Designed miniproteins, single chains. Designs and how they scored, part 97

Each design is a single chain, and the fold is of that chain. pLDDT is the mean over its residues in the fold that is shown.

## One batch from the design tools (miniprotein)

Design m3382
Fold by ESMFold2-Fast:
Formats: C-alpha cells, structure tokens, sequence
Structure m3382 (fold): chain A 80 residues (1-80)
C-alpha cells in the first residue's frame, strides 16, 4: 500500500542518517497510519505522531547527500 511505501522510505532515510529517534518516529507514524486505516478516524494523537515523524525525517534527510538519499529511497522501493 502507499502507507507501507511511505513508512519503508521514512525508515530507510532515518537508518541511512543514523538517527535512532527518527527510525522510532517513523515506526510510530506507520502504526498510527494503520490505526487510521482500520478506524477511518484521525485523532489528535495520530496527528502529533505524524508531525513529529515528518520533522525528524526531514532533519535526517537534510544530513544526507543527494546520492545517499537516492540510495535509501531505492532500497525502500525494492522492499515494497
């Protein structure tokens, strides 16, 4: 699914950057996305989790070179 592809890409970026905090945030956001898919409801907690993950993944991505970012995204694409 699109959600699985986004989660896998976010985790790959975080791992490439060496950010354990970003990896944990991406996994929490993926779990929140699965809850939203099951319930059809986006709670305030799920919005906060998504915003935190976006912030941390953006910061992690900013530490990577264009080549490292491309390699991380290619790896994620191959997994799903």
Amino acid sequence: SLAEKVETAAIAIAEAAGSEEAVEAARRAGEAARRVAETGVVTEEERRIAEEAERLIREAASTLSDEQLREALAKARAEV
Scores: mean pLDDT 80

Design m3383
Fold by ESMFold2-Fast:
Order: structure tokens, then sequence, then C-alpha cells
Structure m3383 (fold): chain A 69 residues (1-69)
């Protein structure tokens, strides 16, 4: 892929990841899961599979924190 395509994928991943964390904090589990998957796919597309794994893990951790009342 081109450097520009990789940069765009990373920006998309970062935005989706940030939005996923916000959704998880609000208790919007469906949106948090959907956005975490989008972030992971963008990170994987950018050649960053470890960041993809980390994004899913961190969003799931926030979801679990929200469910424990």
Amino acid sequence: MTPEERENALKGAEEAYRDALKAAEKGDIQTAVNLSVAAALHYAAAGEPEKAREAIREVQKKIDETKKK
C-alpha cells in the first residue's frame, strides 16, 4: 500500500478507537464493540496488527468496567 493509504488507515483507526472508548464509558456497548472492530480493521490494514489487538483489548476492558456496578 502507499504511505498515504497507510497514514489514512492509521488516522481512521485512531478516531474509531477514541470513539469506541467514549462509547464504552457511556455504556453504549453496541457502538463501542462496532467501533473497536472498525479501529482494529484499520490498524490491521495499516500493517499494525499489535495495535489492532491492543485497541480491542482496551475497549473490552472499558466495557467490562462499565458493566461492573
Scores: mean pLDDT 81

Design m3384
Fold by ESMFold2-Fast:
Structure m3384 (fold): chain A 76 residues (1-76)
Amino acid sequence: MEPKDREKAIKEALEKLLNSKDIEEQVRAAYELGRLAKTDEEYEKLLEFIKKNVPEEYRDLFIAAFKKGYEEGKKK
């Protein structure tokens, strides 16, 4: 994937995570962000962003989806 396309995909996933009213869509967006993170620096930045910008009630759910996406992105 071209760097420009990756940045666009990350932006779109972030918009879904923050602005969607559907919890299932937000969970999928967090998972997709994990899959898009390719460096430890991107992983840490996105993880911190999720921790700061999502409601505490759903924080662990979205973090779990993000971590799953990152782990699967590295293995597949």
Scores: mean pLDDT 79

Design m3385
Fold by ESMFold2-Fast:
Structure m3385 (fold): chain A 100 residues (1-100)
Amino acid sequence: MEEVKKKIDEYIEKLKQAKTPEERVAVLNRLLDFLSSLPEETKKKLLQEVPKDSAIYEALKRILEKDYNAPMPNLMAAFFAALSDDPTATEDAVTFVKGK
């Protein structure tokens, strides 16, 4: 679990350092690929530890429950912020990814 949390923190740091929409979207996609690659039991443990208002929570829940109709407001907001040319959008994307 500590190694998984450290890897998530590394992706969040890369997202903060990304300067273009293309770089931000690439970081988000790598984070989602990483989360998808985790064992099911690790995903379940992580789901209990992350904020429910985070993109990470929404992504994990969707994968584990196979409920592809479940709303993903924070995940969608993170991608919309990542695609923005607004320099403040990087901070918004980080907030949506990790939750409050």
Scores: mean pLDDT 81

Design m3386
Fold by ESMFold2-Fast:
Structure m3386 (fold): chain A 88 residues (1-88)
Amino acid sequence: MEEEALELIEKAAKLIDAGEDLKKVAEELAKALKLLADKIKEAYEKHAEELDAGARATAETFVELAKLAVEDEEKAIEKIVEILEKQK
């Protein structure tokens, strides 16, 4: 599962570099977040107090996106697209 999630993240990064449709990138990222949801949550709960405010906000965003990917993958894809568009 971890190896599959890393492969999906690498695939998403390559799609961004190739200038592919952001929806396809978001679909691969949502799948990776869904596979890693429990691990992201556990890592956040274990290490949240060690993070500065900026790192904590980023970690909270990943936890929320991972939870959303498990509960409603389509909404997770939509939010990931919005985040990627704001990085332009």
Scores: mean pLDDT 73

Design m3387
Fold by ESMFold2-Fast:
Structure m3387 (fold): chain A 100 residues (1-100)
Amino acid sequence: AIKLTESGGGTFKEGSSVTLTNVASGAGSGTVEFKWYKDGKLLDLSKDSPLHGRFTVSQSGNTSYLNLTNLKKEDSGVYTAQAKKGDEVATGEGVEVTVY
């Protein structure tokens, strides 16, 4: 079973940047796939999204990074990662980001 370890939440000034981190363990061999959610909704980082370029996802091994830049008050919320390997899925508890 996949287990997620989460970090990077907190309280940030508008215009700041933060990186949220999720480490997947217990997945066995091979690479885990990650998706990121805000308040239970899948983050759309496509070219047509208002978040495009401001939010980016990067991965190193079984660690996923959600990079939030130029924070706006509307970015406040609970950010969760979902890790998937084949049909195995794990969802993190979430980290809170507050923008003031």
Scores: mean pLDDT 85

Design m3388
Fold by ESMFold2-Fast:
Structure m3388 (fold): chain A 55 residues (1-55)
Amino acid sequence: MEAAERAQAAGVRALARGASAAEASDKSITMAKEAGTEEGLQAARRGQASLAAAE
């Protein structure tokens, strides 16, 4: 799977389990870093911004 999609899926899964938006964002960023791609990291950052904007 694309690293960006994996990072976003990890964040969504965390939110579904009642995690805070901050925790979901951290999960996504960690996943993107482990994948070792700039694209994955950028997707995680966009997800974090979207979660913040939703509040």
Scores: mean pLDDT 64

Design m3389
Fold by ESMFold2-Fast:
Structure m3389 (fold): chain A 80 residues (1-80)
Amino acid sequence: MEEITFLKNLDLLSKLSLAYSRGKEETIKFIEENIDKLDLYGIKLVKEFADYVGIELPEDIQKKIEENEKRLKELRAKRA
């Protein structure tokens, strides 16, 4: 599981880096289009990447990230 998570995060980081090379707006668009597909590790990576490169995510995307994080954490807690 950790190995698969690492590979998924590496792929996500590569795609984020490619979007960033195309500009801030392309990076935001990539995050918006992919946020619903991310697990908790992917969401954390996206947040840390945006902070690192100095991109302020739009409020709607920030709310979606928070909602998805809470939902995924609650689902994990309920199964444990």
Scores: mean pLDDT 76

Design m3390
Fold by ESMFold2-Fast:
Structure m3390 (fold): chain A 86 residues (1-86)
Amino acid sequence: MDALKKAHAAKVKANEDKLIDARAKQMTSYPPKVAKLMAKLDIAIERDNAKITGIYVTSSQVPLYGSDNPAVQKLVDKVKKEIESL
């Protein structure tokens, strides 16, 4: 149901944010704001790899590109904007 879905999504988000923060701390080569977005994108790619087209960040050090997943697409755009804001 919609109400149950929203509560579950909020809990998943809270746990995801913790995981993102931990990974961002490992990305010391980037400024903290960029590292956080890179960590979020990395986790999204890992979990949704089957729905992503030609995008890879973690091990392949491939530039951030668009994907078929709208959530990943938005993360790529946010990373670019954060880099521009540095």
Scores: mean pLDDT 62

Design m3391
Fold by ESMFold2-Fast:
Structure m3391 (fold): chain A 66 residues (1-66)
Amino acid sequence: GPAAAERAAQGARLLANTRAALEAVSDRISPEEIAATLARIEALLKQGRLEEAARLGMEAVVRAMS
């Protein structure tokens, strides 16, 4: 339904934005850590845990920039 489509779109944007942010600081984080972080976010999104996925993405970006 519309709510499920909206949630899927939000998840796709979260993955894309987190990937772009981590790749922008790729001198501070390995490709393997980027892949592992994105895989964890994707797993949470598959479980419908969008808020937790968003929090994990934000925490990963902040940690990479520190």
Scores: mean pLDDT 83

Design m3392
Fold by ESMFold2-Fast:
Structure m3392 (fold): chain A 120 residues (1-120)
Amino acid sequence: KVREVERKIFKEYVERVLAGELVTFDDLIELLEKMKKETPDPEVQKFLDIVIEIVKEAKKFEEEHHNPFAALFGFIVGVSTALELMEQGVPYEEVLEKALEKMKKAAENVKKTIDEINAR
């Protein structure tokens, strides 16, 4: 069920981007909050809560560093990490902590690589 929700999130994002829409992190938060209200499944609700927190941290990273690509990559890594850990039966509190850690490291590494390329 959680993997199906992750697929729906990325499918919706890709479809909006392909339609020529500028999809913001606020748009993603709105989508996730709507999905959370529509699901009766407590495990799916917990996964959506984790993804919402990941999106909020990605938005904060973008606002602080003005690097939307690094923030987006961090978001993708964070969500994928959360899904993998939840499928492994890791407690939800630990999933959120580890997913946010991986998200931040991924975003910082991408930003560092872009900064190095731009310095040339």
Scores: mean pLDDT 81

Design m3393
Fold by ESMFold2-Fast:
Structure m3393 (fold): chain A 99 residues (1-99)
Amino acid sequence: IDKLIKNLERIKEDILAETDGARINILVGSTVTLVRMFAKLYDFPEDIRKRIDELLLQLEALAEQSLTASPEELAQLKQQMASILNQIIELIREAGKQL
């Protein structure tokens, strides 16, 4: 779990540094796959999995918006994505305490 959290914090920084919506979309897609894989491998509690899935759907929607966003819109979307990633990281920490 600690490795997953470190990877997500790195991905958050990568997204915040990115200037291309298509590259952000690729980063988010990889992140969604990674988080879902770890939730399955470590049998995360059902309530935490549902909350993570909701946040992953929000993250995917923001990444899709990034494909057509202006530079000003992209900056705002990146901050929203970082906030969602922080929430996912906290839920993963909570799951780790219950395992």
Scores: mean pLDDT 83

Design m3394
Fold by ESMFold2-Fast:
Structure m3394 (fold): chain A 83 residues (1-83)
Amino acid sequence: MFTLEEVAERAKEALGADGYRVIEPNKVLITKGDLEVLIAVNMENGILTLIDVRRNGKPADRETLEEVYEKIEKLSEELRAKA
C-alpha cells in the first residue's frame, strides 16, 4: 500500500506545486502560490478525491477546477495501476 506521504509527494509533483500539508490522517492540502487544492486519499486502493480548490481563499474558476481535476484523476489512475 502507498503511504500518505508518497501520495502527497506525487500529487505535489503532478500539480507542479510549492508544497503540501497533511490535514487529518487522510487529507492533504497542496499549495501553489495562491492556489490551494484539498484532496482526500483512500489508502487501501489509492483513489484520490478532489474535495476543494481555492484561489486567494475563494472557490476557483471552472478552468482551474477542470485542470486540477484532470491532473488528479490521471494521478489516481497511475497510483491504482501500481497497487
Scores: mean pLDDT 78

Design m3395
Fold by ESMFold2-Fast:
Structure m3395 (fold): chain A 94 residues (1-94)
Amino acid sequence: LEALRQAADTARQASLPAVKERNLKMAEEAVKNKQEVTVAVGESLDGKVKPGTVLRGRVVDIFEKDGRKYIVIETEDGELVTVDADKAAITPVE
């Protein structure tokens, strides 16, 4: 999705409060509704995925560590990827 790729580039460039709030809201709604999400990753906590990678999966956790909020995504392959909420773009899969 072109819009998600552009959002990922923006998220990677700067940690904006609006980006963080939007991503957290979308992640929380996806957990509540048990929806799959598409995530364009700006930065991952574990470095497993390159910036700009687009993942599909389910949000399984949202946690805070050292003043930063992270979203844990279970990919279609069953792998857990932790992404920085400030540096990602999340969209529910319809």
Scores: mean pLDDT 68

Design m3396
Fold by ESMFold2-Fast:
Structure m3396 (fold): chain A 70 residues (1-70)
Amino acid sequence: MKPLHEILAERLGISLELAKKLTLWMFLNGVSLLEIARGLVTPDELAEKLGISRETAERIIKRVRELLGL
């Protein structure tokens, strides 16, 4: 079984390191992929928390929505 961070790296088109950061941040803050997709987390907040650009954060959120069929 592939770990979640490997699935997210592949599906969201991000590095394995960034996917690990995302999954750890989600776990520590009790945030689900569905909550990210629904806009509970803003692109600016996600960019700050993960140390990435706002454009990269917007792309991640969009790809999470696509992954969940939203």
Scores: mean pLDDT 82

Design m3397
Fold by ESMFold2-Fast:
Structure m3397 (fold): chain A 66 residues (1-66)
Amino acid sequence: TKNLFEELKQAIASKDDAKVEEIKQQILENSQPAAQGIGDVLGLDDTLVQKLTELFAQVEIDAAEK
């Protein structure tokens, strides 16, 4: 979410490695329900849902790091 995105940007700017890792894990956890919802609608298997979860999390993390 936008709140985690802003927190991640601040943690990166502060060089707080522990906080960066904590927020990255929270982003991954928040991405799972969205990926599962899409997977349920499209009939994706668990492997594809997991890959979609990782993609959603990585896009948000990359945006915060850039």
Scores: mean pLDDT 77

Design m3398
Fold by ESMFold2-Fast:
Structure m3398 (fold): chain A 64 residues (1-64)
Amino acid sequence: MSEEQIKEGKEIIKEAVEKGIPGSEVKRRLQELGFSDEEIEELLKELGLSIDEFENAVLRKVLE
């Protein structure tokens, strides 16, 4: 992945957490940008999030 592509992917994940967008929808958006499932997992890991932690963060925002 390019550095620009990684940056855009991280911004999408951050926005999704803030807005309570489901992980499945975020995954689709990242796949449309050319990220594979493995690349999405690495992107989450770079942000200090496991897939479970990301899903829990989104859930907490929705349940506020």
Scores: mean pLDDT 71

Design m3399
Fold by ESMFold2-Fast:
Structure m3399 (fold): chain A 97 residues (1-97)
Amino acid sequence: MKHLLHVELVFPRIPKEEALAKAQAIIDRTKAKLEEAGVGKVSVVDTRVIETPDGTVVEVLLEFEGSISQAEQFMTWLAAEAVRAGAERVSVWFKKE
């Protein structure tokens, strides 16, 4: 079963390239944990970086293959990795189109 996950990572005011690199590292580490645990598969569909007055925002669209509970586990791990990488806020939700 496939799910679209929307990820919003908010960093302090940093260059777009640095924010993108941090976001990619967060996703790669979370994907590695997922693969080690055998709890589904994830791929990056799209990535966008936007500078705002309050910080640098990275939006990532992910395709997750697995159960809803496996997707929720992935979202939990992603949030933890984001906090470790210095994200000020992380939001992850199921995207419905």
Scores: mean pLDDT 83

Design m3400
Fold by ESMFold2-Fast:
Structure m3400 (fold): chain A 70 residues (1-70)
Amino acid sequence: MSMQPQQIIDTYRQISDQYNRQDFQDLVDNIRQAQQGDQQATQNVAQFGRRMRNDRRNNRNTDIFSIINS
C-alpha cells in the first residue's frame, strides 16, 4: 500500500511517457483486477510496483553516469 492505483499509473506515465502505452494498459488492467480481489493481479501489481521503483532509481543513476561519462 502507500500508493493509490491512479498514483501508480501517473508515476508510470512519467517514467515511460507515451512511448510505453502498451505496458501502461497492462498495468491499468492488472490494477483493476487486483481491486476486484484477483490474487494473481495483486501479485503482478506488487511486483510491477517494486520493479518500477527499482527501474526509476536505476534509470536515474544510469542517466547521471551517462552524462558524466559523456
Scores: mean pLDDT 59

Design m3401
Fold by ESMFold2-Fast:
Structure m3401 (fold): chain A 71 residues (1-71)
Amino acid sequence: SVLQEALEIFNEAMFKVSDTGDIKVLEDTLKKLEKLYKENEDKLTDDQKKEIQSMISGLRSYIDALRKRQS
């Protein structure tokens, strides 16, 4: 399922960032999740849309926080 693919992408990125703190991993993951959502929006239930949107929102906030630390 699309939700399962989104969860796998998100979880893999979280494992990688816990080791390296690499902001690029989070940025690449955000792009992948946004693309997955856009391409499969018509196939998603309202609950699945909410869950994926929450992942996207969380990643955006985390990226913003890390960028502020590098400035």
Scores: mean pLDDT 80

Design m3402
Fold by ESMFold2-Fast:
Structure m3402 (fold): chain A 90 residues (1-90)
Amino acid sequence: MSEEEKAIEEIERYIEEVAKELGWSEEDTEKLKEFARRAFKFLLSAGESVEEAKEAVLYEIDRIAEIAKEKGLEAAMEYIELKEKILDEK
């Protein structure tokens, strides 16, 4: 397994743990996984190392989980959409 594939697997496993804690549906969980994969690939394309990109994505997942806990699922999804829009502009 490549370092990139291993990092993606670790990120997706963490997302599954977070989603289970928050009671998210499989569809909501997949939305977060899609965002995380896009963000990770974007950071690599911007010249970050696999480890730096992984740490940055895990930090964003923690932020999204915090928003979901404090403001609910809708607010967390709006945050993901805003971040995806920023990725599309860069």
Scores: mean pLDDT 84

Design m3403
Fold by ESMFold2-Fast:
Structure m3403 (fold): chain A 55 residues (1-55)
Amino acid sequence: MPDKELLDREVRLTMELMGLTIKMRYEGATPELLAEKERVAAELNRLSAEIAAQL
């Protein structure tokens, strides 16, 4: 069973990524927002792999 903390972190990061995507649509895709989106997406990918490894 995956750690509940990892599952909670996945939900939080997914919401953060959605928020960044919405912000970029209204304020424009600045280099700072693009870099932050890349960082959050990379962290989500690592977390998803870790969760899958625990199944």
Scores: mean pLDDT 79

Design m3404
Fold by ESMFold2-Fast:
Structure m3404 (fold): chain A 67 residues (1-67)
Amino acid sequence: GPARKARLERRLAQMEYALTHEPEVAEHETGLSREELRERLAEAKRLLDQGDLDGAEAVIREIMESG
């Protein structure tokens, strides 16, 4: 629903902000390169745009668990 989409959009925006302002910290915390993080965040955004909230949430979860 709209509330779930808004929460995922906020989480995605927070992750994009962290990658932009503290990319070295983001890389260290996740174990992913900046390029891999950008690609995964772009994929989550595409899934949100398609209305695939479960897919977007799964990608976000994988980023957090890939450390």
Scores: mean pLDDT 82

Design m3405
Fold by ESMFold2-Fast:
Structure m3405 (fold): chain A 84 residues (1-84)
Amino acid sequence: MEERLEAEIELGVVQIELAVLKTTVDINRPEAKTPEVDELIKKAEEYIKQAEEALRNGDVETARQLIEKAREYIKKAKELIEKA
């Protein structure tokens, strides 16, 4: 049962990471808000929503995989923002 709690914590962390990233683009670095960055943020949001659904259905392993996918897209977006 700890695995579900760990996934819920991981989901919360990735949601915060996405919120920080969106704030960075919208407020701190609006010049970095490119269509590519927007698409990466959109993909991260989609994977987070899918992870929430998987956890609701009790599919902890699928949720963890989706959280990792969301983190990959957040990382890609951060790298593009830092280079802009």
Scores: mean pLDDT 82

Design m3406
Fold by ESMFold2-Fast:
Structure m3406 (fold): chain A 72 residues (1-72)
Amino acid sequence: SSIERLLEMLRRSRVPAQRVSILERLVGADKEVLAEAVRIVGEDAREPLRRLLSSPDPRVRESAAFMLGLLE
């Protein structure tokens, strides 16, 4: 699936901007995928995720809120 491919790309990426872009494309995936994605990206995910909280799509907002909750 596209989600599985994106997660594999994220696991292999070493470029912060690329990791953030892949994480944004993973919104709407299951919570296990989202948890792994935010763990890999870390603090660089915070500002992009804050922007996604304003999305008109409730699924995007829910994914962003979940991932932000995992960031300290």
Scores: mean pLDDT 86

Design m3407
Fold by ESMFold2-Fast:
Structure m3407 (fold): chain A 102 residues (1-102)
Amino acid sequence: SMAQEQEAQDLLDQAKAEIDAALERTRQAAERAIADPAALPLAEGTRQGLLGVADNEVLRMSGLAKKYPEVGGKALAEMEEYARAAQREADELLEEARRAAA
């Protein structure tokens, strides 16, 4: 139904916003670590935080997929891909910070 699609879209938008916020924290921490190598452990900590946020949001979408298999399953797949893309970007940001610290 349209109501199920709207519920799935609203939850997906909220989940993406949480991941975006965690990725932005990781980007800011990585930029600080490039300027100050002593900040590198904090940047690695924000990446661990992003992994936790991603796992939590994927778990939420898994719940939606159990409630609405078709609509929620599609939202889960989109969330898993969004989470993987954010994790790859965070890995690249930290690799750049580690290279600058060396």
Scores: mean pLDDT 89

Design m3408
Fold by ESMFold2-Fast:
Structure m3408 (fold): chain A 93 residues (1-93)
Amino acid sequence: MFDVDKTTAIIEKVAKELEATKPVEIELLSKSEEGLIWRVKAEDEATLREVAEALRKALEEAGQEHVVIKRTRISETEVELTITDKEKLAKAP
């Protein structure tokens, strides 16, 4: 079952660790029972991909394997990550 608060806490922890070790900015834009939207800014697309993969791995290690991350490119240095349950992705409005 998707737990928005638990998922948010996991991502906030990983985001803080990534911002301490990499030149990235990670910001929560939206939080709801339907999912989370996070903004990620970095120097390049490879770093943006590393951030998304680190978040995915942290969610898997925490037992949140049913949670998926959809990356939407805003620019070469900015993406929006939609983090939600697999079931909710198929029913987007």
Scores: mean pLDDT 77

Design m3409
Fold by ESMFold2-Fast:
Structure m3409 (fold): chain A 78 residues (1-78)
Amino acid sequence: GALEEALEELEKLLKEAEELGLELAARAIRLAIEALRDPSEDLDVTLGLLEIARAVARIAGDEEEAALLERAIAILRA
């Protein structure tokens, strides 16, 4: 199902972020995985936090981290 596919894609992104040492992306993706697993979590709040993390990465010049965060946002919106 769509939830299972989203979780699998996010877990793959988390592994990629951890292997690359992208700490902000890894933490934000872990939050997204937790939000998808918890029906009491507000997905809009989680999306907002991911967008803030992406903006922080962009300002810092961390293009690779920003790209992984953008991919996580896209998965959550699918």
Scores: mean pLDDT 82

Design m3410
Fold by ESMFold2-Fast:
Structure m3410 (fold): chain A 74 residues (1-74)
Amino acid sequence: SMEEALARIDEVYAAATAELRERELSPEEADALLDRAMHELGRIVREANDPEVAERGREAYARLVELRTRLLRA
């Protein structure tokens, strides 16, 4: 359902950001974590085939890209 897909997007984002905060990850580990999260968001969006899920997924993806840029800059 759309509700389940939206919840899954929020869970993916929350899990990735929690792991980044709670663990001392190397730059390579952080990059790999964010790549996995971004891939999972894309999969959820494709499987749901819903415009609201696509919009929420794009927003979450953009936030992860910004986070990656900020954290891996040095």
Scores: mean pLDDT 83

Design m3411
Fold by ESMFold2-Fast:
Structure m3411 (fold): chain A 73 residues (1-73)
Amino acid sequence: SGAERAKKALEEWLKVREKDRHNQEKIAELEAQAKAAEAAGNTEEAVRLRGLAEMIKMSDEEIEELEKELAKL
């Protein structure tokens, strides 16, 4: 189950990166949604949303290194 969740998260992150890469408005939106989820006690959703915001901020080289590390799991 852990590996399946990681794979789905990676697929979602790559989709967001492709559509909204380096989009400052999308980063702010995701961070605001994460804060709201955290306030509602939904820690898992808050972590997911912050992860998506971080992926949009990453350079192509940083993403390639992350994909390389995840492939080892």
Scores: mean pLDDT 74

Design m3412
Fold by ESMFold2-Fast:
Structure m3412 (fold): chain A 85 residues (1-85)
Amino acid sequence: MNKVIIKTKKSKEELESFAALLEYYGRGKGKVLDDGTLIIETDASVEALESRAALLEYLGMGKGEIKDDGTLIIETDGKIVSVPG
């Protein structure tokens, strides 16, 4: 599975609610770290994650980078409405 790491200024409580919602809809498993980082494990392809990173930048939601291991890292000003998966 590929990983999505989201760094945002949203509260830990908002990120935990978002992680629970993702799991409920079967879009992956989310884990919130103590520093406010959200980690999502997903079965989305690298190509799908690259397309999603480009869409996030286009929508002004932040910056996305794909790593060689298939990890997508997203940095955002706190606007996360949807994730790949």
Scores: mean pLDDT 67

Design m3413
Fold by ESMFold2-Fast:
Structure m3413 (fold): chain A 96 residues (1-96)
Amino acid sequence: EPLPFEERFERFREILQELLKEVGWDPEEMANMSVEEVIEKIEEYLRRALEETIRELGLSEEERRELERLMERQIEQFRRELEEFVKRVGMKEIIS
């Protein structure tokens, strides 16, 4: 069964706040962004991190494809959760 809304929302906010802190993004700037714009910025960050990981570890083509699939799945999950929370509480409440 899915987690209660409040628990899912708190976990999502914690993940987002950690991500914002690591990337150094302005929460007030992000509060005025669309879901698509936020996801694009997160995807750019994750793709950069993935390319650095591949380079550092000397991963095979198969291992690279596995990591790319995992990343795409995580981005899609994050997008769905962000869309749900924005619809219910609004972007400013999520980013704050």
Scores: mean pLDDT 73

Design m3414
Fold by ESMFold2-Fast:
Structure m3414 (fold): chain A 63 residues (1-63)
Amino acid sequence: EILDKIKEEAKKRFEELYNQGKSGQELVEEARKMAEEFAKKYNIPLDVARIAVAEALYEVLNK
């Protein structure tokens, strides 16, 4: 499923950014950019991409 693929890619990017010492605020900014990129790449509604990216960020910050 496209949403699972987006979530997995977002998780990898967030883990890398978190390990680089990015703050929660910076991760939220990157989440906004990722959602726009994924919406365009997979031709899905922006709000759907935002939900998938937000779930990925939540999982990275909560383990």
Scores: mean pLDDT 81

Design m3415
Fold by ESMFold2-Fast:
Structure m3415 (fold): chain A 102 residues (1-102)
Amino acid sequence: GKEERLRRLERLRRILLSLGLVTDSSTDEELKKAFLDYVRDTIKKVSKSVSEDVLLETAKALFRLALDYGIPKETLKKMLEELLKEGVISEKTYEELMKELE
């Protein structure tokens, strides 16, 4: 419901504030943007240090949270296309994550 969504956004604000990624004056849209940037940066960082299976599970968990916070599937699909083009993720990881968004 609406109240549950507001509580999730409040929790997101607290997390992003603790990470220094937003301010008390940040809008809900700025919170979602900051979280999306955090997801992208985390995937890029993790891709250099972990196995493909760990990267896939990490990205799935972050995408589930992103959807829960109201980030559209289309936005996440666009991020995946950019990550594939940049060589951050393999075609196999891209295909599995695209299936997660269906």
Scores: mean pLDDT 83

Design m3416
Fold by ESMFold2-Fast:
Structure m3416 (fold): chain A 84 residues (1-84)
Amino acid sequence: SDKIDSLSKQLVEADAAKDRKTLKRLGKELIDLGESLETSDPAAAFEAIGLGYLALAYSSTPGDPTELIQKGLKNLLRGLKLKK
């Protein structure tokens, strides 16, 4: 999960800088990483996918921001439940 922690730190820094291009890139990287982890580590997968959708929502990417936020929160909650 060091990769997720590193990407989430970069996401916070990009948001503080209002760097929408970096937020969009990090969002895509987090979703791709999460999808690669779905079978081996579902909890980490849902955490990464959730953070990725939130990054995309805040980057003003194409798509409904409300839908992206809802997908982000749903995936984060699934990840939290699986860590038990």
Scores: mean pLDDT 80

